# Designed miniproteins, single chains, continued (5): the designs that were tried, part 80

Each design is a single chain, and the fold is of that chain. pLDDT is the mean over its residues in the fold that is shown.

## One batch from the design tools (miniprotein)

Design m18950
Fold by ESMFold2-Fast:
Structure m18950 (fold): chain A 64 residues (1-64)
Amino acid sequence: MEEVLKKVKEEIEKNADAVASLTDEQRRNLAELLVLKYDPNPTKEQIDEAYKLIKEVAEKKRKE
């Protein structure tokens, strides 16, 4: 589980500019897709944490 979230975080950070341009709905969809990419049986908790990471990276980029 922790390894999945680490890979998701790295991918989000590499694509921070793209993530910052997404709508809230697109960010939710991206969280689901990224977790599914690294874990074929994603939990709601993993998806929620990925969505939180996406929001944090997008917010950081908007402040730059």
Scores: mean pLDDT 78

Design m18951
Fold by ESMFold2-Fast:
Structure m18951 (fold): chain A 74 residues (1-74)
Amino acid sequence: SPLEATKRALVEDFRATLRALAADPTVSRADIELAADATIAYYARLLRERHGASEAEVAELERELRAVRDEVLA
């Protein structure tokens, strides 16, 4: 579905961005956490406003993005 394709793209872009930040020795863990949380909030809003996502679908994306954040920060 278009929504599932959008969610996959957002998760992969998020992972790539956080990995790039984590590879930069000048970027702190706190900076990565702040950037991640801001991006998660933005993607949740994007799904609601532009893709007609249900709250359950938004919550699923937020869980996936938080799991990626936690993986990168481990």
Scores: mean pLDDT 88

Design m18952
Fold by ESMFold2-Fast:
Structure m18952 (fold): chain A 79 residues (1-79)
Amino acid sequence: MVERIATGGLETAKTGDPFDAEVAAALLRMAAAIEKSAGDLEGALVLYEALLEALRVAGAPEEEIRLAEEEIERIREEL
């Protein structure tokens, strides 16, 4: 399920519609937070990596991209 959510979110972000990219990033962020709170760090990592790519596609602020990168690093440290 996590891999499918990540793939679907990235495909949505790649439609070229800024609204689709923003929605995909929001959904991926929510899914990643849910997996992390459930203790699925590996699933959360996959979703945060998809979020990072969606943020880059959407042209998100550098600060938001940096925060996603920091979260990925924290999760990798816990694995």
Scores: mean pLDDT 76

Design m18953
Fold by ESMFold2-Fast:
Structure m18953 (fold): chain A 87 residues (1-87)
Amino acid sequence: LSEEADKLYERGIQAAEAGNAEEARKLFVEASKLYIEAKDYRKLTIKTVALGVLAAAYDFEGKTDIAEALRQAVREAIKLAKEAGLD
């Protein structure tokens, strides 16, 4: 599950780089769900923080649609983690 989540996360990065904002958002949310199912909260946290940084980078490049999609994925990951209960 954690390895499958890594694969989805990498596909999300590729979609974002290709300008496919909605596909990237969907892939990052699915990756977050798999990290939660695996209880890999350390990886979930690191990857979610990295997405926040990447969103800021896209904003500086003027790619606001991609930046906003990544921020939506970050917000959803945080929501899902809280609903799952961090221990």
Scores: mean pLDDT 85

Design m18954
Fold by ESMFold2-Fast:
Structure m18954 (fold): chain A 48 residues (1-48)
Amino acid sequence: SGLVERAREFLERAREGAKKLNDPEGYKVAIEAAERTLKSAEELEKKR
């Protein structure tokens, strides 16, 4: 599964959205969720 890859894509898109729309507060929750998801996915793949 491309879990880490998908999580990185989501994080990158959330950061780009915040930057382009100049709405960091609107994207704050999404960015934090994406960062947590990426960290968890990386930790899971490290164990394999």
Scores: mean pLDDT 75

Design m18955
Fold by ESMFold2-Fast:
Structure m18955 (fold): chain A 66 residues (1-66)
Amino acid sequence: MEQAVTSLRLVAKHAESRGDLETAELLRQAAEALEAGDTEKAKELIESLRDRLPQELVDQLIAMIE
């Protein structure tokens, strides 16, 4: 899932640039989980961001890993 990993890392950099270090860290962990083949952990981490990111963005990120 090359595109999903790239998207997660890009969103993480954007969150970090805005000072949202917690969101950035969770997105990096999701990217690392996906790179390790743990798609369920990646999905869980992305779902945990529904209160911090736009719903459409979260749904799009999940769709890329499913």
Scores: mean pLDDT 80

Design m18956
Fold by ESMFold2-Fast:
Structure m18956 (fold): chain A 80 residues (1-80)
Amino acid sequence: MEEIEREIREKAERLLEENLATLAELAPVTPEIEELVRRALELLVEAQIALAAGDEEKAAALRAEAEELAARVAAQIEAL
């Protein structure tokens, strides 16, 4: 379990860096958008860890919260 959790977190960190760099090139990235993206990814990481542990209810709840943050990111970008 610990090894899978470590791999998920390492991959998430790489994806966060890549996504933030891509967003900076394609759209104006405010500190607010960066924070929302980071928080959404953190929730998705925790959801994936919960799913790997067999906790489907926790994974679903964390995924729903991440989707709400993703919607807020989309709204912030559209408002620019």
Scores: mean pLDDT 73

Design m18957
Fold by ESMFold2-Fast:
Structure m18957 (fold): chain A 59 residues (1-59)
Amino acid sequence: SFLKKGEVLEGVITSLKYDPEKGLIATIQTKDGRLLEVLIPKEKQDEVKIGDTVKVTIE
């Protein structure tokens, strides 16, 4: 099935990459095998690390 707006996905951060124009981007591996790239809010950049479990709401 494809992602729907408002769907909540749980996954693990597998990569963190800083982009000087966009900010901190996390790659998240979901439980069903999908890979998502999400922008980490500036106020949470010091709180996230590779291996963390996160929930992502699809907008």
Scores: mean pLDDT 74

Design m18958
Fold by ESMFold2-Fast:
Structure m18958 (fold): chain A 99 residues (1-99)
Amino acid sequence: MEKGEVKVPVKGKDMTLDDMAELSRAIADAVRRLARGEMTPQEAAEFLAEKLKELGIDFESVRVELSEDGTLRVTIKDKKSGQTFGVTLTPEQLAALAA
């Protein structure tokens, strides 16, 4: 998988609990839209990258992958720490979110 890296125009900040809450809401929205076929994985990655920029978070990459078995993976890599966070959803969990 090719890494998409986005340059931040200014020095980013450490992620706060409020930033994490906003990002969690954005991830939930993107996942629901993906599950309903209203958004592609690429559009979801772009949406989440825009949200991270709005929050001033310094990130290395945002990945949204829909595997052949229907498993969805959303992965965000923090540029400063190199740590990753995200969510993995089974096809059954995606179907529940689309309902």
Scores: mean pLDDT 70

Design m18959
Fold by ESMFold2-Fast:
Structure m18959 (fold): chain A 73 residues (1-73)
Amino acid sequence: MEPEELEILMEAGVIQVEAAVLIRYTEDEEVKKLAREAAELAQEAIKAAEAGDLERARELLERAKELLKKARE
């Protein structure tokens, strides 16, 4: 496994865990929606990385991070 692929998978995993916590424990439906979208993008990033499309995986990961940041604000 390339170091970049491993890094993407690790970052995507962190996003999925953080999103799952927000979805389960927030009362704000907008925050839940943003967290769900972030988790979906992180899952797509994992699929792209496993397929060898590291550029696509990184783009999806950055979008997921942006949605999680917005959910926390």
Scores: mean pLDDT 82

Design m18960
Fold by ESMFold2-Fast:
Structure m18960 (fold): chain A 71 residues (1-71)
Amino acid sequence: SNAEAAAKAATAASQAAANGDAAGTRVGFDQMVEAGGATEEDRQRGIDAAENGDAEATALYAARGVSRAQG
């Protein structure tokens, strides 16, 4: 399901950000957008947060994507 795909991608993005992996965070958000969970705006905000070392903010944008995909 799109909700399951978004949840898996969000977990991957959050883990990548926690590990300082901005590239992995970007891949996770790309997958969340593809699954219909994240908007392009939330994707960019989440990636920007990861690039600035703010893993907590990245996780918050990832959680928003999961909530959106669930409806």
Scores: mean pLDDT 83

Design m18961
Fold by ESMFold2-Fast:
Structure m18961 (fold): chain A 58 residues (1-58)
Amino acid sequence: SEKELEEAAKKIQEILREKKADGDAENLKEAVIEALKELDLSEETKERLAELFDVEVP
């Protein structure tokens, strides 16, 4: 769903901003993967987000 994708992407970006502000830039991809697992998203949405953030699908 477009709204699901947009809301999840926004949430992931917020998480990445916090991690980056804390100087944890080297673990950003791991943070995205963890967020994808925890957000309980459809497989299609996870795949699209993984491609957008350049990470593997969990």
Scores: mean pLDDT 75

Design m18962
Fold by ESMFold2-Fast:
Structure m18962 (fold): chain A 62 residues (1-62)
Amino acid sequence: ADVLRQQADFLEKQGDIYEKKGDYEKAAKYYRESAVLYEQAGDTDRAAELRKKSDELEKKAK
């Protein structure tokens, strides 16, 4: 069982929920946390995508 990847998926889903609510600051934080866990799980491509998405949402929040 890949616990890190499961936790990363959960955090990504939390980010999606906050993004849909228009809370871009919280969405960005969840996507960053998810990216860290995906990277630790060896899923570097997914981590890179989520880091980019987080950066874009932080720009929208400001």
Scores: mean pLDDT 84

Design m18963
Fold by ESMFold2-Fast:
Structure m18963 (fold): chain A 65 residues (1-65)
Amino acid sequence: MDAAEVAAAAEEAAARLEELRKEGAPESALRFAELVAERRVERVIDLQPATDAERAAALAKLAAW
């Protein structure tokens, strides 16, 4: 896992947020979903010093959420 994989996970999360916008979700719902997605990506980035196995596990959790 590296910065490119973290960026890919963030892009996937952003695509899901885009679907909510297309459904006409209210600003409060979009804001909440955006904050949750940002926190998940930040946690994965913070694991940069971790082992490759730990980074892979974090990325899998981000994808599952």
Scores: mean pLDDT 65

Design m18964
Fold by ESMFold2-Fast:
Structure m18964 (fold): chain A 78 residues (1-78)
Amino acid sequence: MLEEVERLAPLLDDADVATRVAAARRLGELGKRGDEEVRRASLQALLPALFDASEEVRRAAAEAIRGLGPEWADEGFR
């Protein structure tokens, strides 16, 4: 799981907008399915994408982060 996050994070800096969108969506999926460490790593990787030049990438990152959600905020770190 972390290996996939590490592989996908550089793709958020790719020249191709479609590649960056796909990377953001995949990071969101990994964070939802992974443990707390994977979720944190995915969130950290997605934060810079909220400032991407492309609106499509920003939207994908925001959706991914929203999906990773505030569940742990309700009771703190699980």
Scores: mean pLDDT 75

Design m18965
Fold by ESMFold2-Fast:
Structure m18965 (fold): chain A 108 residues (1-108)
Amino acid sequence: ASASASVTVGGGLLVVRILGDGGKATVTVEGGTVTVLETSGDGAPVVASGGTLTAEGVGGGGATVRAELADASTGATLTVTLEGDGNPATVQLGHLSEGSSHSLTLET
């Protein structure tokens, strides 16, 4: 069993909670350039075996996106904070059951 979530970003603050194992997340952002990276907890880039992250371009000349994934007693919680113009954005999603992580870097 897996959970899925879709997020469309225009600006502002958004909080998304994904609970359970092997979650899927889709982040849609309009305009700009988006790069997706998969990283481990050790900072080394690896391909994660669980979960799915899909990203599309950034709108409006730039955004700051900060995502934190933390383990909870009932599963994992993901928080995404969106800030500002003209700054590169980084979104990191983790599959905590396996210690894998996903990163999304936005370039303007």
Scores: mean pLDDT 35

Design m18966
Fold by ESMFold2-Fast:
Structure m18966 (fold): chain A 60 residues (1-60)
Amino acid sequence: DEEVQRLAREAKEAIEAGDVERALEVIRRLKEMGHTLTADIAAKELAEVLGAEEEARRLR
């Protein structure tokens, strides 16, 4: 599925770039389309980045 492949790639690129807002938007779109497994994989990767950011900000 070309659209799923495009969205999965966009989510991964956003996560790697640190664009959390864009990553969340793409993950949400994947879930809405029923591609929950792909969305869950991206969400796990995002959660690692988001968790690290939250922890750093919370400790300041």
Scores: mean pLDDT 75

Design m18967
Fold by ESMFold2-Fast:
Structure m18967 (fold): chain A 60 residues (1-60)
Amino acid sequence: MEEILKEATERAIELLKQGVKPEEVLEKLVKWLVEEYGLSEEEARKIASEAVKKAIEELE
């Protein structure tokens, strides 16, 4: 779980640095988490939201 959040946060940072909007980053991470880790959409959304939040804090 902690490893997944770290990976999601690193991906969020990379996408934000490329100019992808936070809303689009969230959607991309949710899809990735469901497909790669077999998480439910609700669990994936929770992790993706936390990852995007942490990524924004790292960049600002």
Scores: mean pLDDT 82

Design m18969
Fold by ESMFold2-Fast:
Structure m18969 (fold): chain A 68 residues (1-68)
Amino acid sequence: MVEDIINLTTETARKVKEAQFAQSEELLKQTATEYKDQLIKLGFSPEEAQRQADTLLASGKKSIEYLK
C-alpha cells in the first residue's frame, strides 16, 4: 500500500517534468487526471484526489507560464 503510493508519486513526478519540458498544458492535464484516478483506486476519497490533482495542475501551469 505505502509502496504503491510512493511508486505512483514518483511516476507522476516524472510525467509532470516531461509535460513541463515539452511546455504542454494538455499533457499536464492528462497527468493530473491519471493521478486523481490512481489515488481513488488506492483508497483516497474523490474529494481528496481532486484536490491533489488540482494542486498539481495549478503548480504545473505556473511553471510552464514562467518558462514561456
Scores: mean pLDDT 76

Design m18970
Fold by ESMFold2-Fast:
Structure m18970 (fold): chain A 76 residues (1-76)
Amino acid sequence: ELAETAARLAEEGREAAERFRKEGLEEVAEELERAAEHARAAAEAARAGDEEAARAHLEEALRAIARAAELYREAE
């Protein structure tokens, strides 16, 4: 479940990054790309049985999503 959840988060993050980049919100897109990369790493770690690494990567992905949200609110 954790690996599949992280893999889905990675795909959704990549898709969101593409949409925001198309609208010129480059910093938001970069943070979403960072979130997707960490989510992908979390999925890979979870499949390898490294639960600690998977959790750490998911925490970084969530922080990147939070930063993207803050940047989006400031982009006016």
Scores: mean pLDDT 84

Design m18972
Fold by ESMFold2-Fast:
Structure m18972 (fold): chain A 106 residues (1-106)
Amino acid sequence: GRARVRVEKLSDDEARLTIEVEEGARAQGTIELKNGAKVTVSVEARRGRVRIEVTLKKDENGNPIVEYRIRALEDAEVDVDVEVEFKKDGKTYRARGRQRLRLPAE
């Protein structure tokens, strides 16, 4: 299957990642803000076709805000891995989430 990755820097404080994967394909993308907040997303389509859109922003305290939307373009089974990294007060923080999702076509 095919995979497409698009990275858009909207400002120093907002970035967007779009990943589209077809059955059997894998893709990975990373978006980063000027303050060093970073999101890496890995997607594998086990079945069907999906599009994931991830927006990385910061709050008033400089903490990362990650918003993501997954849309199935065909009935899909997808593995999604999201890692968020940011620095605060000289320390590096990391959080990782892994999900297997079954999604009806939209």
Scores: mean pLDDT 85

Design m18973
Fold by ESMFold2-Fast:
Structure m18973 (fold): chain A 97 residues (1-97)
Amino acid sequence: MELSEEQKKRIEELARLIARVLNIVGAAYEIQHGDEETREKARKQLLEDVRELLRWLGFSDEEIEKYIEEFEKNIDDWDKVAEMVTELVRRALEKLE
């Protein structure tokens, strides 16, 4: 039996979530281990990917800006970044079931 349009959309959303999480983790790694130019590029990419994920999760623009400010304050702390990303992944998976 072929997949319904709703099932196809859910699979696409899950695939996009996985890709975005991998990009966020990769950028966070480059912030810890990259040179100055790589770190600045990775920071900008990480913050943009996190903004898009929060928007997809249904956060308001005000909540997104507050989260980004707290995230940026902790961006050099790998353990805190990992905890924050893990929490976002858990919320995203709960939204998808």
Scores: mean pLDDT 75

Design m18974
Fold by ESMFold2-Fast:
Structure m18974 (fold): chain A 56 residues (1-56)
Amino acid sequence: MKELLLEFLKRVEAKDLDGAIKLLEELLAIAREKGDESSVAALEKMIAQLREEKAA
């Protein structure tokens, strides 16, 4: 997860919102498999925020 988080931050800094959303969706799948409900909630919120920014 740490390497995916660094890649996510790099894509956000580059304004690659589509790439950032895709990475968060992959992290969300991993968090769901682990049963980490707190990470699932955080990732869902971040994905929703990025989608709103893209739509604006």
Scores: mean pLDDT 75

Design m18975
Fold by ESMFold2-Fast:
Structure m18975 (fold): chain A 66 residues (1-66)
Amino acid sequence: AMEDFQKGVELLKEGKYDEAVEAFRRALEKEPTPEIYRLLGRAYYKLGKTSEAIEAFLKAMELERE
């Protein structure tokens, strides 16, 4: 939902990366979009979770190719 997405963006700006991941995951449960996957990937990258970041970016590209 838009609220979960907006909260995730705010948390990402505040450097609360773990909470941002949780908010973006909730947003994806309601409506998976490339934009949310890209932001989720960025949050994972900031946490040093490189494999999860790559998977999120690949999902964003997959949705954009359809």
Scores: mean pLDDT 83

Design m18976
Fold by ESMFold2-Fast:
Structure m18976 (fold): chain A 78 residues (1-78)
Amino acid sequence: IDKLKREYENLKKAYQKGQATLAALTAEYKELQAQRDTDRARYERAEALVLSSQAAVRRLEAEYKAAKERYEKLLAEK
């Protein structure tokens, strides 16, 4: 009788402790998820800037090569 009541109370206490642990881990997970979403937005902006900069560099490289070719031709002709 008292043994079964004690066993029930021990199981209830273990269950409540488990629930508290899950709640704490869930809260931590949500905080990390929110931080990840913020970091993802920053990453996406940085990636867009990198891609834009790479396109600009390729354009400048083409213009530089064309300008260098013209300059060397003029230099050879004095």
Scores: mean pLDDT 77

Design m18977
Fold by ESMFold2-Fast:
Structure m18977 (fold): chain A 88 residues (1-88)
Amino acid sequence: DELVAEALRLAAEGDRLVEEANEAAAAGKLEEAAELLERAAELAERAAELFDEAARVSPEGERLRAIAEGLRRNAEAARRRAEELRAA
């Protein structure tokens, strides 16, 4: 399941970038935090795309589509957070 493995790898990298963004924001580095959140959103969107592709050929398609939807919501939240940090 190469698509799921790659999607999980991208999702994990995105989670790490969110953690780095939280550290940067806590240190007052708001622009750096916003850039990290935007990158995390891009990775989450790519992971969601791969989960949707995997869902088309998987008996667990419904579960994989639910994961993709969650990742898209996470990406949207990260992008909104980045905008808030840049507006501050």
Scores: mean pLDDT 90

Design m18978
Fold by ESMFold2-Fast:
Structure m18978 (fold): chain A 79 residues (1-79)
Amino acid sequence: PEFPAEVQEELRRLSEEYKASPPRERRILLLEFAARVAEALGDERLAEALRRAIELLREGREEEAEALLEEVERERLAE
């Protein structure tokens, strides 16, 4: 599907930032990209879960972020 112009611009910006970022920040940028795509496709549940994981990573709560991401991955693979 074609994304709105605003979403396309934001996804391009995130892709450029990813290439210039250190590993931890790259992980956050990939999650932001995924959350934006999920939101644009109407998957609010996935977008919300990914944003919570991003917040946990930014707060240094990496174990909780990993646990949340594993739960999301299991739910998606089980569908």
Scores: mean pLDDT 74

Design m18979
Fold by ESMFold2-Fast:
Structure m18979 (fold): chain A 94 residues (1-94)
Amino acid sequence: MEERIRKVLEEMVKKLEETLEELKKTPDPEKRVEIVQKTMAEIVDIMDENLNKEEQQKLREMIDKVSNGDYESADPLTVKFVELAKEISEIVRK
C-alpha cells in the first residue's frame, strides 16, 4: 500500500473508532444521525486534504473490494475500516 494512502486510512480508522464510541454514549437517534453525518464529512475532508484524485480512487477501490467480500489480499487496515463502518451502520440501522 502507498504510504500516503496508508496514513490517510489510519486517520480514517481512528475517526471511525472515535465515532463508534460517541454513538455508544448517545441514546438519541437524531443526535446519532448528526454524529454520523459529521464523521462522513470529516472523512471526505481528510481524503481531499491529503490525497489526489487518483489516490482517492485507489483507496475507494480497495474499500469496495473488501465491502464486497474480497478479503484474499486485503490490508488489515482496510478490513478494519470496513468492519467499523458496518458496526456504525448497524447502530444507526441504515
Scores: mean pLDDT 81

Design m18980
Fold by ESMFold2-Fast:
Structure m18980 (fold): chain A 69 residues (1-69)
Amino acid sequence: MLSEEERAAVAAAGVPLGDAVVAAQNAATEEAAEAAERATRELLRSLGVPEEVAERVAAAVRAAVLSNL
């Protein structure tokens, strides 16, 4: 489950994060899930989110993509 801090980071990423998740859902592969995780981590890092929080959010995005397929 995402913490309050992790949810705030996801909200800050907004539309770009949603686009990555949707793209991964359409592909339905481990490669697509890994791409979504990588894109999420890179986006959050560029927004100045701490690495530890970015890593947790990226892992949660990967899990959410796989769970929604």
Scores: mean pLDDT 70

Design m18981
Fold by ESMFold2-Fast:
Structure m18981 (fold): chain A 82 residues (1-82)
Amino acid sequence: MKEEEEKKKKIEELRRKAEEEKKELEERKPEIKERVLERIKEELPELPEEKREEIAEVLADTALAIRKIGIEIDLELEIKKI
């Protein structure tokens, strides 16, 4: 039967998974920020609390952005295999 329909279904599933991964990352943003803040507290205790919070937020946002880019690249690569 139509190979086009099977390819469409596979691409649709890949896109759905990518969207779910992105949503999961957004939902985990508070957890990621908390983890980063704890690590900064351990590694850089000399920094003022306000500065630690600022760095943790920037680092968490940057990590999320990089991971989202990775998800988008992986999606494009997987679609090309179909």
Scores: mean pLDDT 80

Design m18982
Fold by ESMFold2-Fast:
Structure m18982 (fold): chain A 67 residues (1-67)
Amino acid sequence: PPTLGPRAAASQARGLRLARVVNENWEKSPEELAEAVREEALRLGLSEEQAEAIAEQVRIAHERFRA
Protein backbone atom coordinates (compact mmCIF):
# COMPACT_ATOMS: atom_id res chain seq x y z
CA PRO A 1 0.00 0.00 0.00
CA PRO A 2 1.24 3.54 -0.73
CA THR A 3 2.70 5.64 2.08
CA LEU A 4 0.74 8.86 2.54
CA GLY A 5 2.66 12.13 2.80
CA PRO A 6 1.71 14.66 5.51
CA ARG A 7 -0.63 16.61 3.19
CA ALA A 8 -2.40 13.45 1.99
CA ALA A 9 -2.71 12.18 5.57
CA ALA A 10 -4.23 15.51 6.66
CA SER A 11 -6.76 15.39 3.80
CA GLN A 12 -7.72 11.82 4.76
CA ALA A 13 -8.11 12.86 8.42
CA ARG A 14 -10.40 15.74 7.41
CA GLY A 15 -12.49 13.35 5.31
CA LEU A 16 -12.84 10.93 8.22
CA ARG A 17 -13.89 13.74 10.60
CA LEU A 18 -16.50 15.00 8.12
CA ALA A 19 -17.78 11.43 7.61
CA ARG A 20 -18.11 11.04 11.40
CA VAL A 21 -20.15 14.27 11.62
CA VAL A 22 -22.44 13.00 8.83
CA ASN A 23 -22.90 9.64 10.60
CA GLU A 24 -23.56 11.25 14.02
CA ASN A 25 -26.12 13.70 12.55
CA TRP A 26 -27.80 11.38 10.02
CA GLU A 27 -31.00 11.12 12.11
CA LYS A 28 -31.45 14.92 12.04
CA SER A 29 -33.16 16.98 9.32
CA PRO A 30 -31.28 17.66 6.05
CA GLU A 31 -30.80 21.29 7.11
CA GLU A 32 -29.41 20.38 10.55
CA LEU A 33 -27.09 17.76 9.03
CA ALA A 34 -25.87 20.24 6.39
CA GLU A 35 -25.24 22.92 9.04
CA ALA A 36 -23.26 20.47 11.22
CA VAL A 37 -21.12 19.47 8.21
CA ARG A 38 -20.60 23.12 7.19
CA GLU A 39 -19.48 24.09 10.71
CA GLU A 40 -17.06 21.14 10.94
CA ALA A 41 -15.59 21.89 7.49
CA LEU A 42 -14.97 25.52 8.50
CA ARG A 43 -13.43 24.35 11.79
CA LEU A 44 -11.10 22.06 9.79
CA GLY A 45 -9.85 25.05 7.75
CA LEU A 46 -11.86 24.72 4.53
CA SER A 47 -13.03 27.93 2.86
CA GLU A 48 -16.61 29.20 3.16
CA GLU A 49 -17.20 28.18 -0.47
CA GLN A 50 -15.84 24.66 0.04
CA ALA A 51 -17.76 24.20 3.30
CA GLU A 52 -21.02 25.36 1.69
CA ALA A 53 -20.49 23.09 -1.35
CA ILE A 54 -19.88 20.02 0.84
CA ALA A 55 -22.85 20.87 3.08
CA GLU A 56 -25.14 21.29 0.05
CA GLN A 57 -24.05 17.92 -1.40
CA VAL A 58 -24.72 16.23 1.95
CA ARG A 59 -28.13 17.94 2.26
CA ILE A 60 -29.16 16.79 -1.23
CA ALA A 61 -28.00 13.21 -0.56
CA HIS A 62 -29.86 13.15 2.78
CA GLU A 63 -33.06 14.50 1.19
CA ARG A 64 -32.88 11.87 -1.57
CA PHE A 65 -32.35 9.11 1.01
CA ARG A 66 -35.40 10.23 3.00
CA ALA A 67 -37.64 10.74 -0.06
Scores: mean pLDDT 76

Design m18983
Fold by ESMFold2-Fast:
Structure m18983 (fold): chain A 71 residues (1-71)
Amino acid sequence: LERFARAAAEFAVGVKELDPSLTDEQAIALAEGLARAFAEIDVRSGKITPEQAEELVELARRYAEELLAKL
């Protein structure tokens, strides 16, 4: 879970660096969206619980906020 959440956040912030017109809020939303899409697949396959899916989305949000704060 943590590795994927970090990867989603790093990807989203990387997209913002390539496209400076994206806001910090849009980059955070992208990180959350990527984490949510992955989590939904794993919930459907029984690999994780819905509670773990919510933790993944929140973790990706937090990592994106931390990365943006360093820019």
Scores: mean pLDDT 80

Design m18984
Fold by ESMFold2-Fast:
Structure m18984 (fold): chain A 82 residues (1-82)
Amino acid sequence: SIKEIIEKVGEYVKESLENLRAFVDKYVKNPEVKAEIDRLIDELNAEIDKYVAEGTEESLKKLLEAVKEFYKRIHDLLVKEL
């Protein structure tokens, strides 16, 4: 079902975000960049919770788009500030 798919996607993305948080904490030296990435992770976690709770095909599409936008922002932050 679509609800099962979105729950699994949310779980995998959340695991990926905690791995990213650990990576940034260990390897990124700029505390401002660390704080910005941490805030973006917290924001995406809240969006994941919302879309998973809704459990619709539209919510899955929005979740995937939010993940795509998130990683574009992370790329820009890491390239400019490392």
Scores: mean pLDDT 87

Design m18985
Fold by ESMFold2-Fast:
Structure m18985 (fold): chain A 70 residues (1-70)
Amino acid sequence: AVLEITLPDGTVVRIEVPADASEDELLEKIVAELEKRGLTPLAVTVEETEDKIIFTVQTTEGTATAVLHK
């Protein structure tokens, strides 16, 4: 599966993840990508729907969103 992260500047990063990856594993990968770019996570909101998982991350430079399609 592919995790698609949209950074506060509009940059899109795609990361390959296991199809059975846990929410915690997904969050770890999101945080790692933000930290590589000098973005510090301040707050995280997670919404799970029937067909996707959506992470909304407040950072020092604005909001990042990450979406995994099920």
Scores: mean pLDDT 82

Design m18986
Fold by ESMFold2-Fast:
Structure m18986 (fold): chain A 87 residues (1-87)
Amino acid sequence: MLEEFTERGLALDPVAAGEGESLLVKSPDPAEAIEALIERYREAMTPETLEYARELKRMAERGEISREEAARGAGGIAGLAAANAAA
C-alpha cells in the first residue's frame, strides 16, 4: 500500500503527511476525513494517488481497515499531493 509509493521513488512531504495522519486519528469518521483530504488535494494528485485514496475510503467505509491503517494511508496521500503541488 503506502510502501508501494515509496518503492517507486515518490517523495513525500513529511509535514503534510503528518497532518493527514493526525486528521484521520482524531476524526470520528475516517471515511469522511479521507473524502475531505481528497477534496483538498484533488488537483495535486496523480491518477494513481487519487485511485489509492478512493480505495482507502472504500475500505474505511466497509470497516476493512483500522483507524490507524486509514491514518497511515491518509498521511501518504497528503504527503504525495503536497510534494506534487510544490514541484
Scores: mean pLDDT 70

Design m18987
Fold by ESMFold2-Fast:
Parts: sequence; structure tokens; C-alpha cells
Structure m18987 (fold): chain A 67 residues (1-67)
Amino acid sequence: MLSKEEAREKGLEYERLGVRYLAQGNTAEAARYLRLAAEYFELAGDKESAERARRGADVVASLPADA
């Protein structure tokens, strides 16, 4: 079982990866990692970060393939 601290650390790690993939134009991977970040923030009890990451993933998933 992940501790809340470990879950939050993983959330931040996946959020950074999502942002990095978005900067590279890889929206599919960016959305995937942002969804993972949201799941880990939920496990950490960080509802605000989870909501932010989930919204980010939804927005990124709706972007054109050439964005």
C-alpha cells in the first residue's frame, strides 16, 4: 500500500511527464500521464491537485492530433 506521501510524489512525477509529452506534441501520452497523476493525487488525499490533473488530461485528450 502506498503512503500518502509516496502517492503524492508519484502524482507530481506523472504530472511532470504529462507536461513534457505535451511540450513534445504527444497529446495521447500527455493525457495518459495526467490521468495517472490524478489517480495518485486522489490516493494522496490531494483533491485539488487530482481535479487539476483530471481537467488537464480531459483538455489535452480533446486537442487535435497536430497540436
Scores: mean pLDDT 81

